# Designs tried in a protein design run: designed miniproteins, single chains, continued (3). Part 3

Each design is a single chain, and the fold is of that chain. pLDDT is the mean over its residues in the fold that is shown.

## One batch from the design tools (miniprotein)

Design m8070
Fold by ESMFold2-Fast:
Structure m8070 (fold): chain A 68 residues (1-68)
Amino acid sequence: MEIPEELAKRVAEEVGISVPTAKRMIETAIELLENVSEEDAARILAKQFGISQEKARKVIEILKEAGL
């Protein structure tokens, strides 16, 4: 599934990362949300990408708003 460039750009701006890194983060977040709780997904994302748990939660909120 191709990640929408518009969504990747939004995540990149919110977190302060590059668009290619944002695409990888979105792919990882979608996979995590299929297998674990939203709260656990946020913790794993924060640790894996070296961002704060607060920023990871914001990424998940953006994905939920986009219907993901």
Scores: mean pLDDT 80

Design m8071
Fold by ESMFold2-Fast:
Structure m8071 (fold): chain A 104 residues (1-104)
Amino acid sequence: RPPHEDDLVRPTPAMAAELKKLGENRETLTVEELYHLFGKLLEKEFVYDPEKGYTLVTTKKTTTDPAEALKLVEDYFRERFGLSVEELTDPEAVIDKIATRIEP
């Protein structure tokens, strides 16, 4: 079942640790709030600089090749959250990997 924006979720320990770095300490969030914060995490972790190219901040890896940049993103999500490339395009799979759904 696709997550509804108002569904309550509890972040996984891995995701909760990243949310704390953003100043978010709540045990439960809505799906919409979690997606918003996940987007903020992505913006901080994956930086583009016209002179340096693409940078993955946590690993300090840089590349000017968009294909290599995509691979760095894919490897990061796989290692940190257990998300595959296919799952990254599925909002339900993303939520289920970064949070536990709270039953209504």
Scores: mean pLDDT 75

Design m8072
Fold by ESMFold2-Fast:
Structure m8072 (fold): chain A 75 residues (1-75)
Amino acid sequence: SLLQQGQQLLSQGQQLASQKDYRRAGDLYLQAGDYFLQAGDLDGARRAYLMASSAYRQAGDFDRSQRAAQRARDL
């Protein structure tokens, strides 16, 4: 299911973040948010987009961080 795929991507992103691979973690969190959005889970999508924003900020990618935060606000 889309929801299960989103949860799997969140888990993989968290694993990368624990290894300080914040850029790739952010990418996986964005993808998870898209899957949650397609599944109609707006709360899951918002949380995933905010996690992506935080991960990108940790990576020093402020442009991607701001775009991810904007996606969360647009929900």
Scores: mean pLDDT 92

Design m8073
Fold by ESMFold2-Fast:
Structure m8073 (fold): chain A 65 residues (1-65)
Amino acid sequence: SPIEEWSARTSENPEDPKALYNLGEAYLKAGDTKAAKLVYSVVARKFPDTEEGKKSKEKLKELDS
């Protein structure tokens, strides 16, 4: 599954904001909004100056509205 694929990639590369963002997207597409929010929060906190960190902040804003 996409969640399993991106979970494996993030485990191998925990400092990869793209893999973490894609894991958040995979959770969201699966309907697991709670897990998606947790992953987006990690990306936004650890990588705020990256494109993925900024996208994650916007996703959290949309999901909390």
Scores: mean pLDDT 83

Design m8074
Fold by ESMFold2-Fast:
Structure m8074 (fold): chain A 87 residues (1-87)
Amino acid sequence: MLLEIEEEVFKENKEKKEEVAEKLKDEEIREKVLKSESTLDLAMVEIEIAVRIALEPDEALKEDLDLISELLDEIEAEAKKRLAEKK
C-alpha cells in the first residue's frame, strides 16, 4: 500500500517535480529528474549524486541532492499521511 500511494502522490506532484528540476544546477541531473517516472527513478538519482559527492565533494551537487531528497521526503510524508488516514 505505501509504495502504491507514493506512486499516486508522485503523479499528482508532477508540477512540483518540474519546479525542483528547474532549481537544479547540474544539467545531467536535471534531465534525469525531468525524465523520472517513479519515486524509484528519483531515489536512483539521489543515490547517484550521493556517490558522486562521496567520491568528489561538490557544493552544487550537495545542493541538488538536498532538493531531490526534500522532494522524496515530501512524497513519502504525504503517502504516510494518506495511509494513516485510512486507519
Scores: mean pLDDT 79

Design m8075
Fold by ESMFold2-Fast:
Structure m8075 (fold): chain A 85 residues (1-85)
Amino acid sequence: SREDLLEELAELVRQVASQIPGMTEDQIENLVGLYLALARTASEEQLRAILEAFRERMSKAKTVKEKLDALVDMYRRLEAVRAAR
């Protein structure tokens, strides 16, 4: 379901953000909220495509920087969906 995809997105953002040195729990949850706000503008089909692309990039990521690059790419994709609305 769309809600299951949103829950998966939130958990993936939280997992990557928790790897950033110095990030507080409040900062992590604020970042999750930002991604969720953008994701709520996307259709279920768009969310599936974005999450699949993110998982593909994450599977190849070896460093925290590469994982952050994947997170930024997902943000750009979500922002593009919002902007097209």
Scores: mean pLDDT 87

Design m8076
Fold by ESMFold2-Fast:
Structure m8076 (fold): chain A 78 residues (1-78)
Amino acid sequence: MEELVEEAKKLLEKMKENKEDPEEVARLGKELEEVYNKLFEAGKEAGDMSATREVLEMVREAYESDPALREGAERAAE
């Protein structure tokens, strides 16, 4: 799970660096969704959602600070 958390952090940083490229933000957002789904499933099986929640909080904070990232997230969030 630590590797997935670190991967999610790197994806968020890349999204911030590429926020002026909507295509890249959407692509990175989809990768972040895939990482989140893996974290969610692993957390459910382990009975420990702390890593999943940590990533969720980081994502929410990033999306609140940058509306462009939030748009990408809305596409990835169904």
Scores: mean pLDDT 76

Design m8077
Fold by ESMFold2-Fast:
Structure m8077 (fold): chain A 61 residues (1-61)
Amino acid sequence: MEPSEEEFEKILEAALKLAKQMVADGLPVEDVLAMLGGYLRSEGVPEEHVERIIEAIRKEL
């Protein structure tokens, strides 16, 4: 499946909400980013998109 720009933004928003919740629960940022990266790869998100999502989340945390 080819993610549209709109679909990519929705995935990013969902991942960012989850990341913020994990950090609020006391998880280290590095662990949160590693867990999200693993999750996105397991869902079949292309590596290029995973890298962009993780970098965007890192900037927000």
Scores: mean pLDDT 78

Design m8078
Fold by ESMFold2-Fast:
Structure m8078 (fold): chain A 87 residues (1-87)
Amino acid sequence: KIPDIKIAEGEIKPGEKLIIEVIVSGEGGPSLVKIKVEYEDGSSEESEERIEPGKKLRIEIENKSDKKAKVKVIAKSEPGTKVEIKI
């Protein structure tokens, strides 16, 4: 059956920090979490993490540029896995 996909978005001002928390629970398999940071000049950074049920991922992203950054978090999980994204 179709995997569950959860998306959260945020914005980071120049010199600011964004804290992202991903909480995975339930009886299913791991969640695959992609984090994309896109800057106004079109440059981007991507990371991918695999999180087991019962575990929490905490990531701090600092915008060290003079431009704003847009953050997109995409969590893909199997049936029986629950994901909560906090930005």
Scores: mean pLDDT 79

Design m8079
Fold by ESMFold2-Fast:
Structure m8079 (fold): chain A 78 residues (1-78)
Amino acid sequence: DYTVVFSVPVSAKDTVLKILKQFKASYSLEVVDNKLQGIAFIPESKVEAFIQQLQKQLPDLQIQQDNASKLITIVPKS
């Protein structure tokens, strides 16, 4: 599985949760200081589809993928 680390605006919360539920991901997310923060786990076979869905629905987020560590980091675009 890939580990996905979220630090995104709370305005993205409902869309992020919808996508995670669609992919049946295990996650632990909380709202802290108007940010949705936490982690999720995505099966390696679903990672590309998951990233494409995030880019389509949340184009203002920056997605960084490190295949060596199986880590995906999702933050707002600067």
Scores: mean pLDDT 83

Design m8080
Fold by ESMFold2-Fast:
Structure m8080 (fold): chain A 68 residues (1-68)
Amino acid sequence: SVTIKVTGLSSGGDAQLVVNVLKDMGVKILSFQVDLGRGTATVVVDTDDPEKVVDAINKIPGLTAEIV
């Protein structure tokens, strides 16, 4: 499992975009926690390619993803 932190969230819609991107990629989401007051989300995924997941989220305008 890999933990990814996402910053730059401005709405629940941004959180939904992250979920949709991961689901479209076929990535298994183990945990998803959102803190809209801080503009952050913490996602735990089961993937063989965490760099691909980070890159996909970083393509969403205004969002930044990193492995923690």
Scores: mean pLDDT 85

Design m8081
Fold by ESMFold2-Fast:
Structure m8081 (fold): chain A 74 residues (1-74)
Amino acid sequence: EKEERIDRMADGMLEASGLPEEKRPVAREAARVTLLANEIMKLDPSLTPAQIGELVRSKTLEELEKYVEELKKK
């Protein structure tokens, strides 16, 4: 699943960083947002970094995931 793929990548990054388990949920959410922003950049190269930053600030994690899914259907 697409969401599971991003979650696995985020978990891998957190394991590599050596973060304690109690801090992983917050760090995992931040890592997921970063991975989603990078995927948006890959799927829509017409977007500027500033526009991607605005999407990340204005949208929830769930909205960003849906946005990526819509871009993949195009």
Scores: mean pLDDT 70

Design m8082
Fold by ESMFold2-Fast:
Structure m8082 (fold): chain A 65 residues (1-65)
Amino acid sequence: SMATRAGAAASSYGGAGRAEVGAAMAQKEGNMTPELARRGAEAGAAGDSVAGGRLAEEGAIKQGG
């Protein structure tokens, strides 16, 4: 899905550690809100790694990571 790809892209471009863990946790648990998933997909499509990484981390924080 686009949300899954956006999460993976954000993880890859956002740098190591939290962004990767955040994206994986959000995807695994489905903890991304629809809004965050959509914004992540848009950021990924635009190549905005900073926005993508931030959104992935926000998803992880909701998971408690």
Scores: mean pLDDT 52

Design m8083
Fold by ESMFold2-Fast:
Structure m8083 (fold): chain A 76 residues (1-76)
Amino acid sequence: MATALREAADEFEKLGLPNSAKALRDLADKVEAGTATPQDVAKAISTAYRDAEKAGKSEEFDRILDRLAARVNAEA
């Protein structure tokens, strides 16, 4: 979980989306600490999406999240 979130954050940073990257890294830290709530997840995704949409990179955001979801499902 936390590793997959950090990998997604690195992809966002490479796209020039530092706020999206930070939101996912902060979420990964909370997941690792066992303190992540569903509200933290929703807030991080919302923040990351808005940053990507403002930059015109919503399609790249969707691809990164699809990859993240696939990684999470493979670990279940």
Scores: mean pLDDT 79

Design m8084
Fold by ESMFold2-Fast:
Structure m8084 (fold): chain A 70 residues (1-70)
Amino acid sequence: SQVEALSAQLATLEEDFDQLLASDLDDETKRRALELGLAQLDALAQVAPPELHPRIEELRARLEAELARL
C-alpha cells in the first residue's frame, strides 16, 4: 500500500539520520546532508497521511536541532 511505502521511506530517513550522527564526516558535509534530509522530509510530508506526521515532525525537529549545532 502507499502508506506502507511511505512508512518504509520515513524509516529509511530515520536510519540515515542516525548513521549521519554516528559518522566522522566533517561539519560542512554533515550540514549539506542534513539540509538534503530536511528537503526529502518536506517532500514526504506533502504526500504523507496524518498518522505519519508526528514521526515526520519529530525527525524534522531532530535534524533542525543538529543543524543548529554545526
Scores: mean pLDDT 86

Design m8085
Fold by ESMFold2-Fast:
Structure m8085 (fold): chain A 66 residues (1-66)
Amino acid sequence: MTGKEAAEEAIKLLEAGKDPARAVGLLGEAARAGGVSPEGARQAGDYAMIHNDPKKAAEAARKGLL
């Protein structure tokens, strides 16, 4: 899976409100592969896991796309 594909799958999961832990894992893979900025992945992870806000998490991930 490319970094771009991992980021797109993560955003899809977050927008659907499904499996936030898997979405955060995919964002980590995307950040390592250059599909999303590390800052965008971190902010998205915080929104999904700490604030329980998958819509804001998806927005942060989209803004971080490379």
Scores: mean pLDDT 83

Design m8086
Fold by ESMFold2-Fast:
Structure m8086 (fold): chain A 87 residues (1-87)
Amino acid sequence: AAALREQLEAKLAQDEANFDALAAKSPEWQAMKPEEQARIKEDARRQGKAWMLYQLKEAGLLDPAELEELERLVEELRREELERLAA
């Protein structure tokens, strides 16, 4: 149980470090405004967190409070996308 959570957290941290390393080598990333860079990083981090919670759910390792948090997060992200598509 704890081992899977630790592995997922370590993967997210490594993914972020890899993203930063690749971004540092990207002329396209360097040309972006800091505001846009921050937005992209925050979106990636938020999606990574949702993915981690979903993996824990599939393994049956989420408690009811964590499951409610995951459902709320997914619903909010989905609603935002649907509102954008309906505009």
Scores: mean pLDDT 78

Design m8087
Fold by ESMFold2-Fast:
Structure m8087 (fold): chain A 62 residues (1-62)
Amino acid sequence: MEAEKLEREGEELADRMDALGAPASSEAFRQRMRELLERGDLKGARELIERARQIIADAQAE
């Protein structure tokens, strides 16, 4: 299921945020991802993942 794939990608990104020392940000990210997926907003979930990837890349955590 597409939503399961997005959830998995979100969990991986949240784990990377934890590695950067930002657990509050990772929890907020998880909460927002969950909300979007529960509403069936797959486009919003993808956009959030893309923004998270940019933030992690800028922090040199890729």
Scores: mean pLDDT 75

Design m8088
Fold by ESMFold2-Fast:
Structure m8088 (fold): chain A 64 residues (1-64)
Amino acid sequence: SLEEDLRWQFEAERKRLEKRAKEKGLTPDQVRSELRKRYQELADKLAPINPEVAELLRRYAEEV
């Protein structure tokens, strides 16, 4: 489903950012902040076009 695909993609991106952050000496809190910001910005941009997807992205941002 779209929700399952988006959740899988979210988890994959979170792990990718954690790996890159470790290489650059960033803290886990900084990684979480960056991931949350990216998903909130994407949700805001998509809200006028696809409010259902925007809501899913906001939920994932809250789970960070």
Scores: mean pLDDT 78

Design m8089
Fold by ESMFold2-Fast:
Structure m8089 (fold): chain A 97 residues (1-97)
Amino acid sequence: SALEERLRERIDALEERALKRIEEAKTRAELEEIGEEFVREMLPLAEELLEKKASKDLQLYLLIAAARLGVRLGEKVSGPEDQPDLEAARAAIAAAE
């Protein structure tokens, strides 16, 4: 559980940093770079969760955090036509929490 608390703190810190960078981004190119960077940070963390046999709850927590970041990135690059898909994605995330 102490290990899981540390892993959760790392997930929370990653999400916070990524969200801040998304909010500060001014161009589509910056948003794409941010998306690529958080995927590179998420992959080793996901692998560590599997190697350390983390709980299914913590694995789901990481997936939900990744989904929230994906939706936020989508909101900043999408047009009005994408709103129904973004609303559906937000509803799915809320149902998984």
Scores: mean pLDDT 79

Design m8090
Fold by ESMFold2-Fast:
Structure m8090 (fold): chain A 73 residues (1-73)
Amino acid sequence: PSPVEVFLQNAMKVALGGASEEVKKKLGEAVEAVQRRDYETALEHLEEAKKLADEKLHPYLDEAIAAVRELKA
């Protein structure tokens, strides 16, 4: 899968995995940033989402962060 596909799949897993509305809002902001190719802003929103998210969601957020870092490179 492409890094964009990996990012979207993991964002969906976070959203469906019981994320709070605040975490989902940050995910939406990260998706919009990725669509604009603003990968720095996407990473800021994902790191913020990780701080707010339940520990069980961290593996999916880490995969999403890694995918965005690959898009930035």
Scores: mean pLDDT 88

Design m8091
Fold by ESMFold2-Fast:
Order: C-alpha cells, then structure tokens, then sequence
Structure m8091 (fold): chain A 85 residues (1-85)
C-alpha cells in the first residue's frame, strides 16, 4: 500500500517546513517504523523526533501498532496545527 501526505511542521529553529511524504508498506506499522519511514523521506533525526512527539501526545507509544490510514490522518492533523499558528 502507498499513501502520499503533505506534512507541515515547525522545526527546531521555529521555521515552518513543508515536506511531501510517501508512505509505502503494510496496512499497519509501529510508531517507530513510521518515524523511520519519515527519515527515509528526508526528515532529519531532530525533525523526526518532533513528529514522534506529536504521536506520543496523541496517546501512542513507540511500539504501538498504527494503521496506515490513521498515521496519514495524524500527519494531516500535525500539518493543521502548524499552519494554525
């Protein structure tokens, strides 16, 4: 399965960053596996940790399984939060 999502987030320097993310793989993966895929899509370690913190705040743990569609929805939510200020 493959999903494209446009991810917008505030980086460690307070700058708004926009990145196109392509997620390939099984219908579900762990949060850690998802973060690894974000790094494969060009996120730095620091920026990947910023995104990971959003998943933790939503109640996920690093080893929790997440459906690909739920992961995409949360990445879209992160983007909305970044764009809203």
Amino acid sequence: MEKEVELVYTDENGNLVKKKIILKGEEEMTVNELIEKLKENGLSEVNAEIIKDYFIKEGYKEDDKIKLEEAVKLLEKISEIALSG
Scores: mean pLDDT 78

Design m8092
Fold by ESMFold2-Fast:
Structure m8092 (fold): chain A 83 residues (1-83)
Amino acid sequence: MTREQLEAEVEVALYEMNAALYEKIAERFLSQGDVEKAREAYRKAAEYYRKAADILEQAGFPQSLIDELRKKAEEYEKKAEEA
Protein backbone atom coordinates (compact mmCIF):
# COMPACT_ATOMS: atom_id res chain seq x y z
CA MET A 1 0.00 0.00 0.00
CA THR A 2 1.41 3.36 -1.05
CA ARG A 3 1.38 6.59 0.98
CA GLU A 4 -1.08 8.01 -1.56
CA GLN A 5 -3.42 5.03 -1.05
CA LEU A 6 -3.26 5.42 2.75
CA GLU A 7 -4.10 9.14 2.41
CA ALA A 8 -7.00 8.21 0.10
CA GLU A 9 -8.34 5.67 2.65
CA VAL A 10 -8.32 8.33 5.40
CA GLU A 11 -10.10 10.88 3.19
CA VAL A 12 -12.67 8.27 2.08
CA ALA A 13 -13.33 7.28 5.71
CA LEU A 14 -13.98 10.94 6.60
CA TYR A 15 -16.37 11.35 3.64
CA GLU A 16 -18.22 8.13 4.58
CA MET A 17 -18.58 9.41 8.16
CA ASN A 18 -19.99 12.71 6.89
CA ALA A 19 -22.41 10.85 4.60
CA ALA A 20 -23.62 8.72 7.55
CA LEU A 21 -24.07 11.84 9.70
CA TYR A 22 -26.19 13.52 6.99
CA GLU A 23 -28.31 10.34 6.70
CA LYS A 24 -29.05 10.55 10.46
CA ILE A 25 -29.76 14.30 10.13
CA ALA A 26 -32.20 13.58 7.26
CA GLU A 27 -34.00 10.87 9.30
CA ARG A 28 -34.33 13.27 12.24
CA PHE A 29 -35.79 16.00 9.99
CA LEU A 30 -38.26 13.50 8.48
CA SER A 31 -39.38 12.49 12.01
CA GLN A 32 -40.04 16.20 12.70
CA GLY A 33 -41.93 16.68 9.40
CA ASP A 34 -39.23 18.93 7.90
CA VAL A 35 -39.19 17.36 4.42
CA GLU A 36 -37.17 20.19 2.80
CA LYS A 37 -34.26 19.92 5.28
CA ALA A 38 -34.40 16.12 5.03
CA ARG A 39 -34.06 16.33 1.23
CA GLU A 40 -31.05 18.66 1.55
CA ALA A 41 -29.42 16.29 4.06
CA TYR A 42 -29.95 13.25 1.78
CA ARG A 43 -28.41 15.18 -1.13
CA LYS A 44 -25.37 15.96 1.05
CA ALA A 45 -25.05 12.27 1.97
CA ALA A 46 -25.12 11.35 -1.75
CA GLU A 47 -22.50 14.04 -2.51
CA TYR A 48 -20.09 12.64 0.10
CA TYR A 49 -20.49 9.06 -1.17
CA ARG A 50 -19.75 10.24 -4.74
CA LYS A 51 -16.62 12.09 -3.56
CA ALA A 52 -15.47 8.97 -1.69
CA ALA A 53 -16.00 6.79 -4.80
CA ASP A 54 -14.07 9.27 -6.99
CA ILE A 55 -11.10 9.21 -4.59
CA LEU A 56 -11.03 5.40 -4.57
CA GLU A 57 -11.14 5.38 -8.39
CA GLN A 58 -8.28 7.90 -8.67
CA ALA A 59 -6.22 5.91 -6.12
CA GLY A 60 -6.71 2.64 -8.06
CA PHE A 61 -8.87 0.72 -5.58
CA PRO A 62 -10.98 -2.31 -6.66
CA GLN A 63 -14.01 -1.53 -8.83
CA SER A 64 -16.30 -3.42 -6.40
CA LEU A 65 -15.60 -0.87 -3.62
CA ILE A 66 -16.13 2.07 -6.01
CA ASP A 67 -19.43 0.57 -7.25
CA GLU A 68 -20.71 0.07 -3.66
CA LEU A 69 -20.16 3.76 -2.83
CA ARG A 70 -21.73 4.92 -6.12
CA LYS A 71 -24.74 2.70 -5.41
CA LYS A 72 -25.10 4.33 -1.96
CA ALA A 73 -24.95 7.78 -3.59
CA GLU A 74 -27.75 6.78 -5.99
CA GLU A 75 -29.85 5.41 -3.09
CA TYR A 76 -29.58 8.70 -1.17
CA GLU A 77 -30.35 10.79 -4.27
CA LYS A 78 -33.50 8.66 -4.67
CA LYS A 79 -34.40 9.22 -1.00
CA ALA A 80 -34.00 12.98 -1.53
CA GLU A 81 -36.42 12.88 -4.50
CA GLU A 82 -38.95 10.63 -2.70
CA ALA A 83 -38.81 12.35 0.72
Scores: mean pLDDT 84

Design m8093
Fold by ESMFold2-Fast:
Order: C-alpha cells, then sequence, then structure tokens
Structure m8093 (fold): chain A 59 residues (1-59)
C-alpha cells in the first residue's frame, strides 16, 4: 500500500487561467501524483514512478 507521505498545493496562472496544482509524494519520494485543476474546469492528472511518467489523464 503506497500512502502519500507529503501533499503540497500550489496556485498559479498560465495564459491568464488560474491553475491549482496538488503534488502527492510517496514515503521514499520515488513516486509522485500531480493533479492540476484549471479555472475552466479541466483536470490533468499525472502519475510518476521512479521519476518516470507512467500515467497521464485529462478530464
Amino acid sequence: MVKAERTETVTGTFKGIKVETTLEYSKDGRDAKITSKTEDGTVLTEEYKNGKLVKSEIK
């Protein structure tokens, strides 16, 4: 069971659109899940394992 040991939320602006990015790290820092939510309702989720992108989803 990989439990996120640290979660960070960063807000920013890209091309005038507000973006909220949430970063979740595994205990050893090898795995990460990044979720970016734009003000227009688009959600991008990226999953990394051992520093490599293994999953990318747009909803």
Scores: mean pLDDT 72

Design m8094
Fold by ESMFold2-Fast:
Structure m8094 (fold): chain A 94 residues (1-94)
Amino acid sequence: SKEEIIALVEEFTKELIELVEQGASPEEILARMGARVAEWLARYADDPEAVHAALAMGALVQEVVRMKEAGVPDEEIIAFVEEARRRLIEWIES
């Protein structure tokens, strides 16, 4: 359901923000959040909307890792994740 996919996006982005706040390395973020994306894709393989959201979350993780490696401040990375969450939820609700 749309409500379930939105809840998964909210929980995923909350965990991603918490990892950034805790000073997790790019490798730790990629390993943990990449595993979440893989689990989501395996669980919802037959749901095109859930697959699309999972792929968007995977792209978000890759960008967060890139920003971390580039030395972008954690506050800017968190703001980026919050904006990405907002846009993806708006897309799912449409």
Scores: mean pLDDT 87

Design m8095
Fold by ESMFold2-Fast:
Structure m8095 (fold): chain A 97 residues (1-97)
Amino acid sequence: ARESHQIYELDELLYEVAKSVGETSRKLSLNELVLALVEYLLKEGVIDPEDPSVVDISGTKLGELVGADRIDINDLVPLEEAALKHATLLPDEWAEL
């Protein structure tokens, strides 16, 4: 009961973001989703030269998804919350078995 093995089913927009960084599954754990979002920020985002903790994602699919042009990499909670609005939490992986 300590680790929630929560699997999220991504909608089409969020899946396109994950797919662009090499994900082949529409169903990701929270950790896999967060890693895909971070990889997308590093691949498609532009690090602000005056503040390296800020990444510009304007004009990207992730920017469209979260409705924001800039992300603070030291506070990913708003990014995660916005992304999870595009994901459906599935019941326990074995609930229907």
Scores: mean pLDDT 76

Design m8096
Fold by ESMFold2-Fast:
Structure m8096 (fold): chain A 75 residues (1-75)
Amino acid sequence: MTVSFEEVLEEARKLGLTDDAAIKVIFDGYDTDGNGVLGQPVLNAIGKAMRDSGENVGEEVTAKHVALFIKRQLA
């Protein structure tokens, strides 16, 4: 499974995030391939970090979870 920057940006806007450049900086930090898409190993790492912080995240990490993760980093 993969999550694109466009999908994350749409979910981030639903969470009240409007600074596309700030969202991109954080996304690019996790986009190890530099292709605008987060692969399963990165999604697994984000999901683990969220679960370790007490967030209710299941086995599948979606664009909504990535957007929420970015929102928490920007706070």
Scores: mean pLDDT 79

Design m8097
Fold by ESMFold2-Fast:
Structure m8097 (fold): chain A 59 residues (1-59)
Amino acid sequence: MATARAEAPDGRRGAAGAGAGARSYGGFNVHEGTVAIATAPDAEAARRAAEGGALASAG
């Protein structure tokens, strides 16, 4: 997953939907989950989760 490194700043948006749980209700739309992940408000929360959880451990 070395390539994920290049997507790290953008990859956080992918985890955005699963990072905060703010879009937990939106999770019902699994098909549109990808679109919801790109949501700005959720992207910030997921970014924090990725930074503290994944990024810290990755270092």
Scores: mean pLDDT 46

Design m8098
Fold by ESMFold2-Fast:
Structure m8098 (fold): chain A 95 residues (1-95)
Amino acid sequence: MMSVDERIDESIEILRREIEILDRQIEYYRKSTDPRKDYYVKVLEDARERLLEILRGLEGIRNDRSLSDSEKQERLDSLELQYGEVLRRLQSSRM
């Protein structure tokens, strides 16, 4: 079974990649002629801000040597739940 620190590191790598994908999508829509581009950019920017907040949370847990593995796991579980909420909101926006 993967250690909690290894799981946090994996989640950080996934989030960094997803933020890069969002950055490319934001730039695409800003340059598009789509009449709804401002709406799409706002939805993507809101998602990006939430993912950055989650990323900072994961980095904080990873760097906190005072936390037990169980405390790290509880905080990781909370951040994974928040990540799922961001993905659901993106899906519901019909992009």
Scores: mean pLDDT 85

Design m8099
Fold by ESMFold2-Fast:
Structure m8099 (fold): chain A 83 residues (1-83)
Amino acid sequence: EEERVREVEEEARRLAEEIEAAQDEDKAREVLRWMARNTGGGVGEILRLRLEAVDFLENEDDLEKQRAFLAEAAARVAEIRAR
């Protein structure tokens, strides 16, 4: 349980580093989508949600909207993990 959460967090951190290093956002997003499609179960859904969060945060400057999205994303992650 806790081990799985740490795995997902570590993978998400790695993906964020790859996005920063790539300098090509489109290619970085393709890699994230490929990983999400090839990761089974709830982990794949969580990775897709993280990709959506990155895209949203890149295009939204309103801090209240950012907080609302992150709160919704956290609730969806909790729901996926509860399955």
Scores: mean pLDDT 63

Design m8100
Fold by ESMFold2-Fast:
Structure m8100 (fold): chain A 85 residues (1-85)
Amino acid sequence: SLAEEAERLVEEARRAAEEGNYVEAVRKMGEAKDYAIASGDKETIEATAKALADIADYLAKSDDPLAKAGGDALKAEAERLKAEL
């Protein structure tokens, strides 16, 4: 299902972030967001928005300017996704 795909992508994104692969984490979270919206499942959308915000906060605290920019972008996406609820 679309909800299951969103959950899988969130798990992959968290793993990528933990491994220092922030570009992959950002890409996977973008995909997870799209699947969550397409699922129409409120619980999945809420969980994905929380994951976006959590990863955004992690990236925003990095010493890498590109990671900080990615974190800012994901934070904006988290707020947009919350508005879908």
Scores: mean pLDDT 82

Design m8101
Fold by ESMFold2-Fast:
Structure m8101 (fold): chain A 81 residues (1-81)
Amino acid sequence: DALARARAGRAALVAELSRYSAEVARLVGEELDALLAAGVLEFPGVELWARVLERLGLTSREAFIGSSAAEQAALLQQAFA
């Protein structure tokens, strides 16, 4: 069941992220819950993190999505600094 897998993936990701940042884990959970409510059963990593990093004030969604893999990795590291 795609919905059950999406919900399990959401729970696993939020649990893992909570070890590093309660704020990031909460924002990821909220954005994944919004995607699931919109019928998105697979969470696209780049779009998910673009939303979370924008809410953290670290980048805009457009800037993050348009960034290189190295630039995206640096912004993700900054979120957990």
Scores: mean pLDDT 81

Design m8102
Fold by ESMFold2-Fast:
Structure m8102 (fold): chain A 70 residues (1-70)
Amino acid sequence: DEKKKLEELKAKQDAIIDKDLAEYEKLISPEDAEELRKLYEEAKKTENWREEILRKIREHGEKILERLAS
């Protein structure tokens, strides 16, 4: 059952991302953390969720770096 295997892999990757996100949230403001959470939830809804998650993480990270640099 390919659907079941995909769901299991997605759940494992989501768990790793959630753990990394929690560590990242310790380093940023609560407002930025909430924004990052919203981006992850939207990325999970797509068929290309892995690529979408990575893209949104990069985009959000760049925004945080801009804020810290200014």
Scores: mean pLDDT 65

Design m8103
Fold by ESMFold2-Fast:
Structure m8103 (fold): chain A 100 residues (1-100)
Amino acid sequence: SSEEVEKLRKFLIELSKKRKELIDAFDNEDYEKFAKIVKEIISLIKEVLGESDSIKEKIKKIEELLNKMLASTDPSERAELFDKIMEVISEIVEEIEEKI
């Protein structure tokens, strides 16, 4: 429906803004803020996209990657985990863009 398409477009705009905030937090080594924004993204995904098995799997992957990143003290490992988190979020964006 047109209302569903509008909801998905608003979601993509908000997600784009939060992705920029994630990049800024990572660049500033503010991992507490980074974790907060990732949790906000997960909450937004759950609210807008619901609880399909595919979405649950992607959310679990993001949560596992975030936990590894927060446990790491290696800057190189943190950078690799950041890239993987951003990749999973990009996969969600691409799946939604195919529907609008």
Scores: mean pLDDT 87

Design m8104
Fold by ESMFold2-Fast:
Structure m8104 (fold): chain A 100 residues (1-100)
Amino acid sequence: MTPEEIAKKYKEKLEKAKTIEEAVKIVKEFADDMAKLALEDPSPEVQEEVARQAEEFAKFAVELAKKKNWDASPILEIFRLLADWMEEKFGVKVEVPEEP
C-alpha cells in the first residue's frame, strides 16, 4: 500500500467519524500505518512521500475538527509525535499545523 492509498483510506474513515474519540483513534491508526510503511520501505522517496501525506492529512483532520467544533489538540499531539519520530529516525521534516 502506498502512502497516498493509506491517506485516502483514513480520510474516508475520518469523514465518517461521529465523535472526537473516534477521530483520535483513526488518526492514531493512520500514524501507526505510516510509521510501519516508512520502516518497511526505508527509501528516501517513500519517507518524503510519507511526510507529505502526513502533512496533508494533518491539515484535513484539523479542518474537519474545526467544522465539527471538536478540540483538535489530541489530534495535533499525534501528528507532532509522528513528526518528531520521522525527523529523529529518517531526518525528514514534517510540518504540523497549529491549532485553529
Scores: mean pLDDT 84

Design m8105
Fold by ESMFold2-Fast:
Structure m8105 (fold): chain A 89 residues (1-89)
Amino acid sequence: SELEAIEELKKRYEEAEAKVKANPDDKEIQRKAVILYTALALRAIGFIEDQILAYEKAGDFDKAQQIKAQLAASKTVDELIDLVKKIVE
């Protein structure tokens, strides 16, 4: 599922960040962490956008608008993942 893919990417990103901490001068390890961060962010945004569309199709415009506002206010990947978890309940 998309949620499982997001959770798997989050785990891989956290493992990559641990490697960055252990090897602070290794640019290749840093680059791989950035790629995983970007993939995680895009996957989370895509899930949120799909849920907004699902609410709009169901006629729940108030909930769709609330989630749109929360997505627009999200500045970090952690905030995006928290929004995904809140949507899934």
Scores: mean pLDDT 86

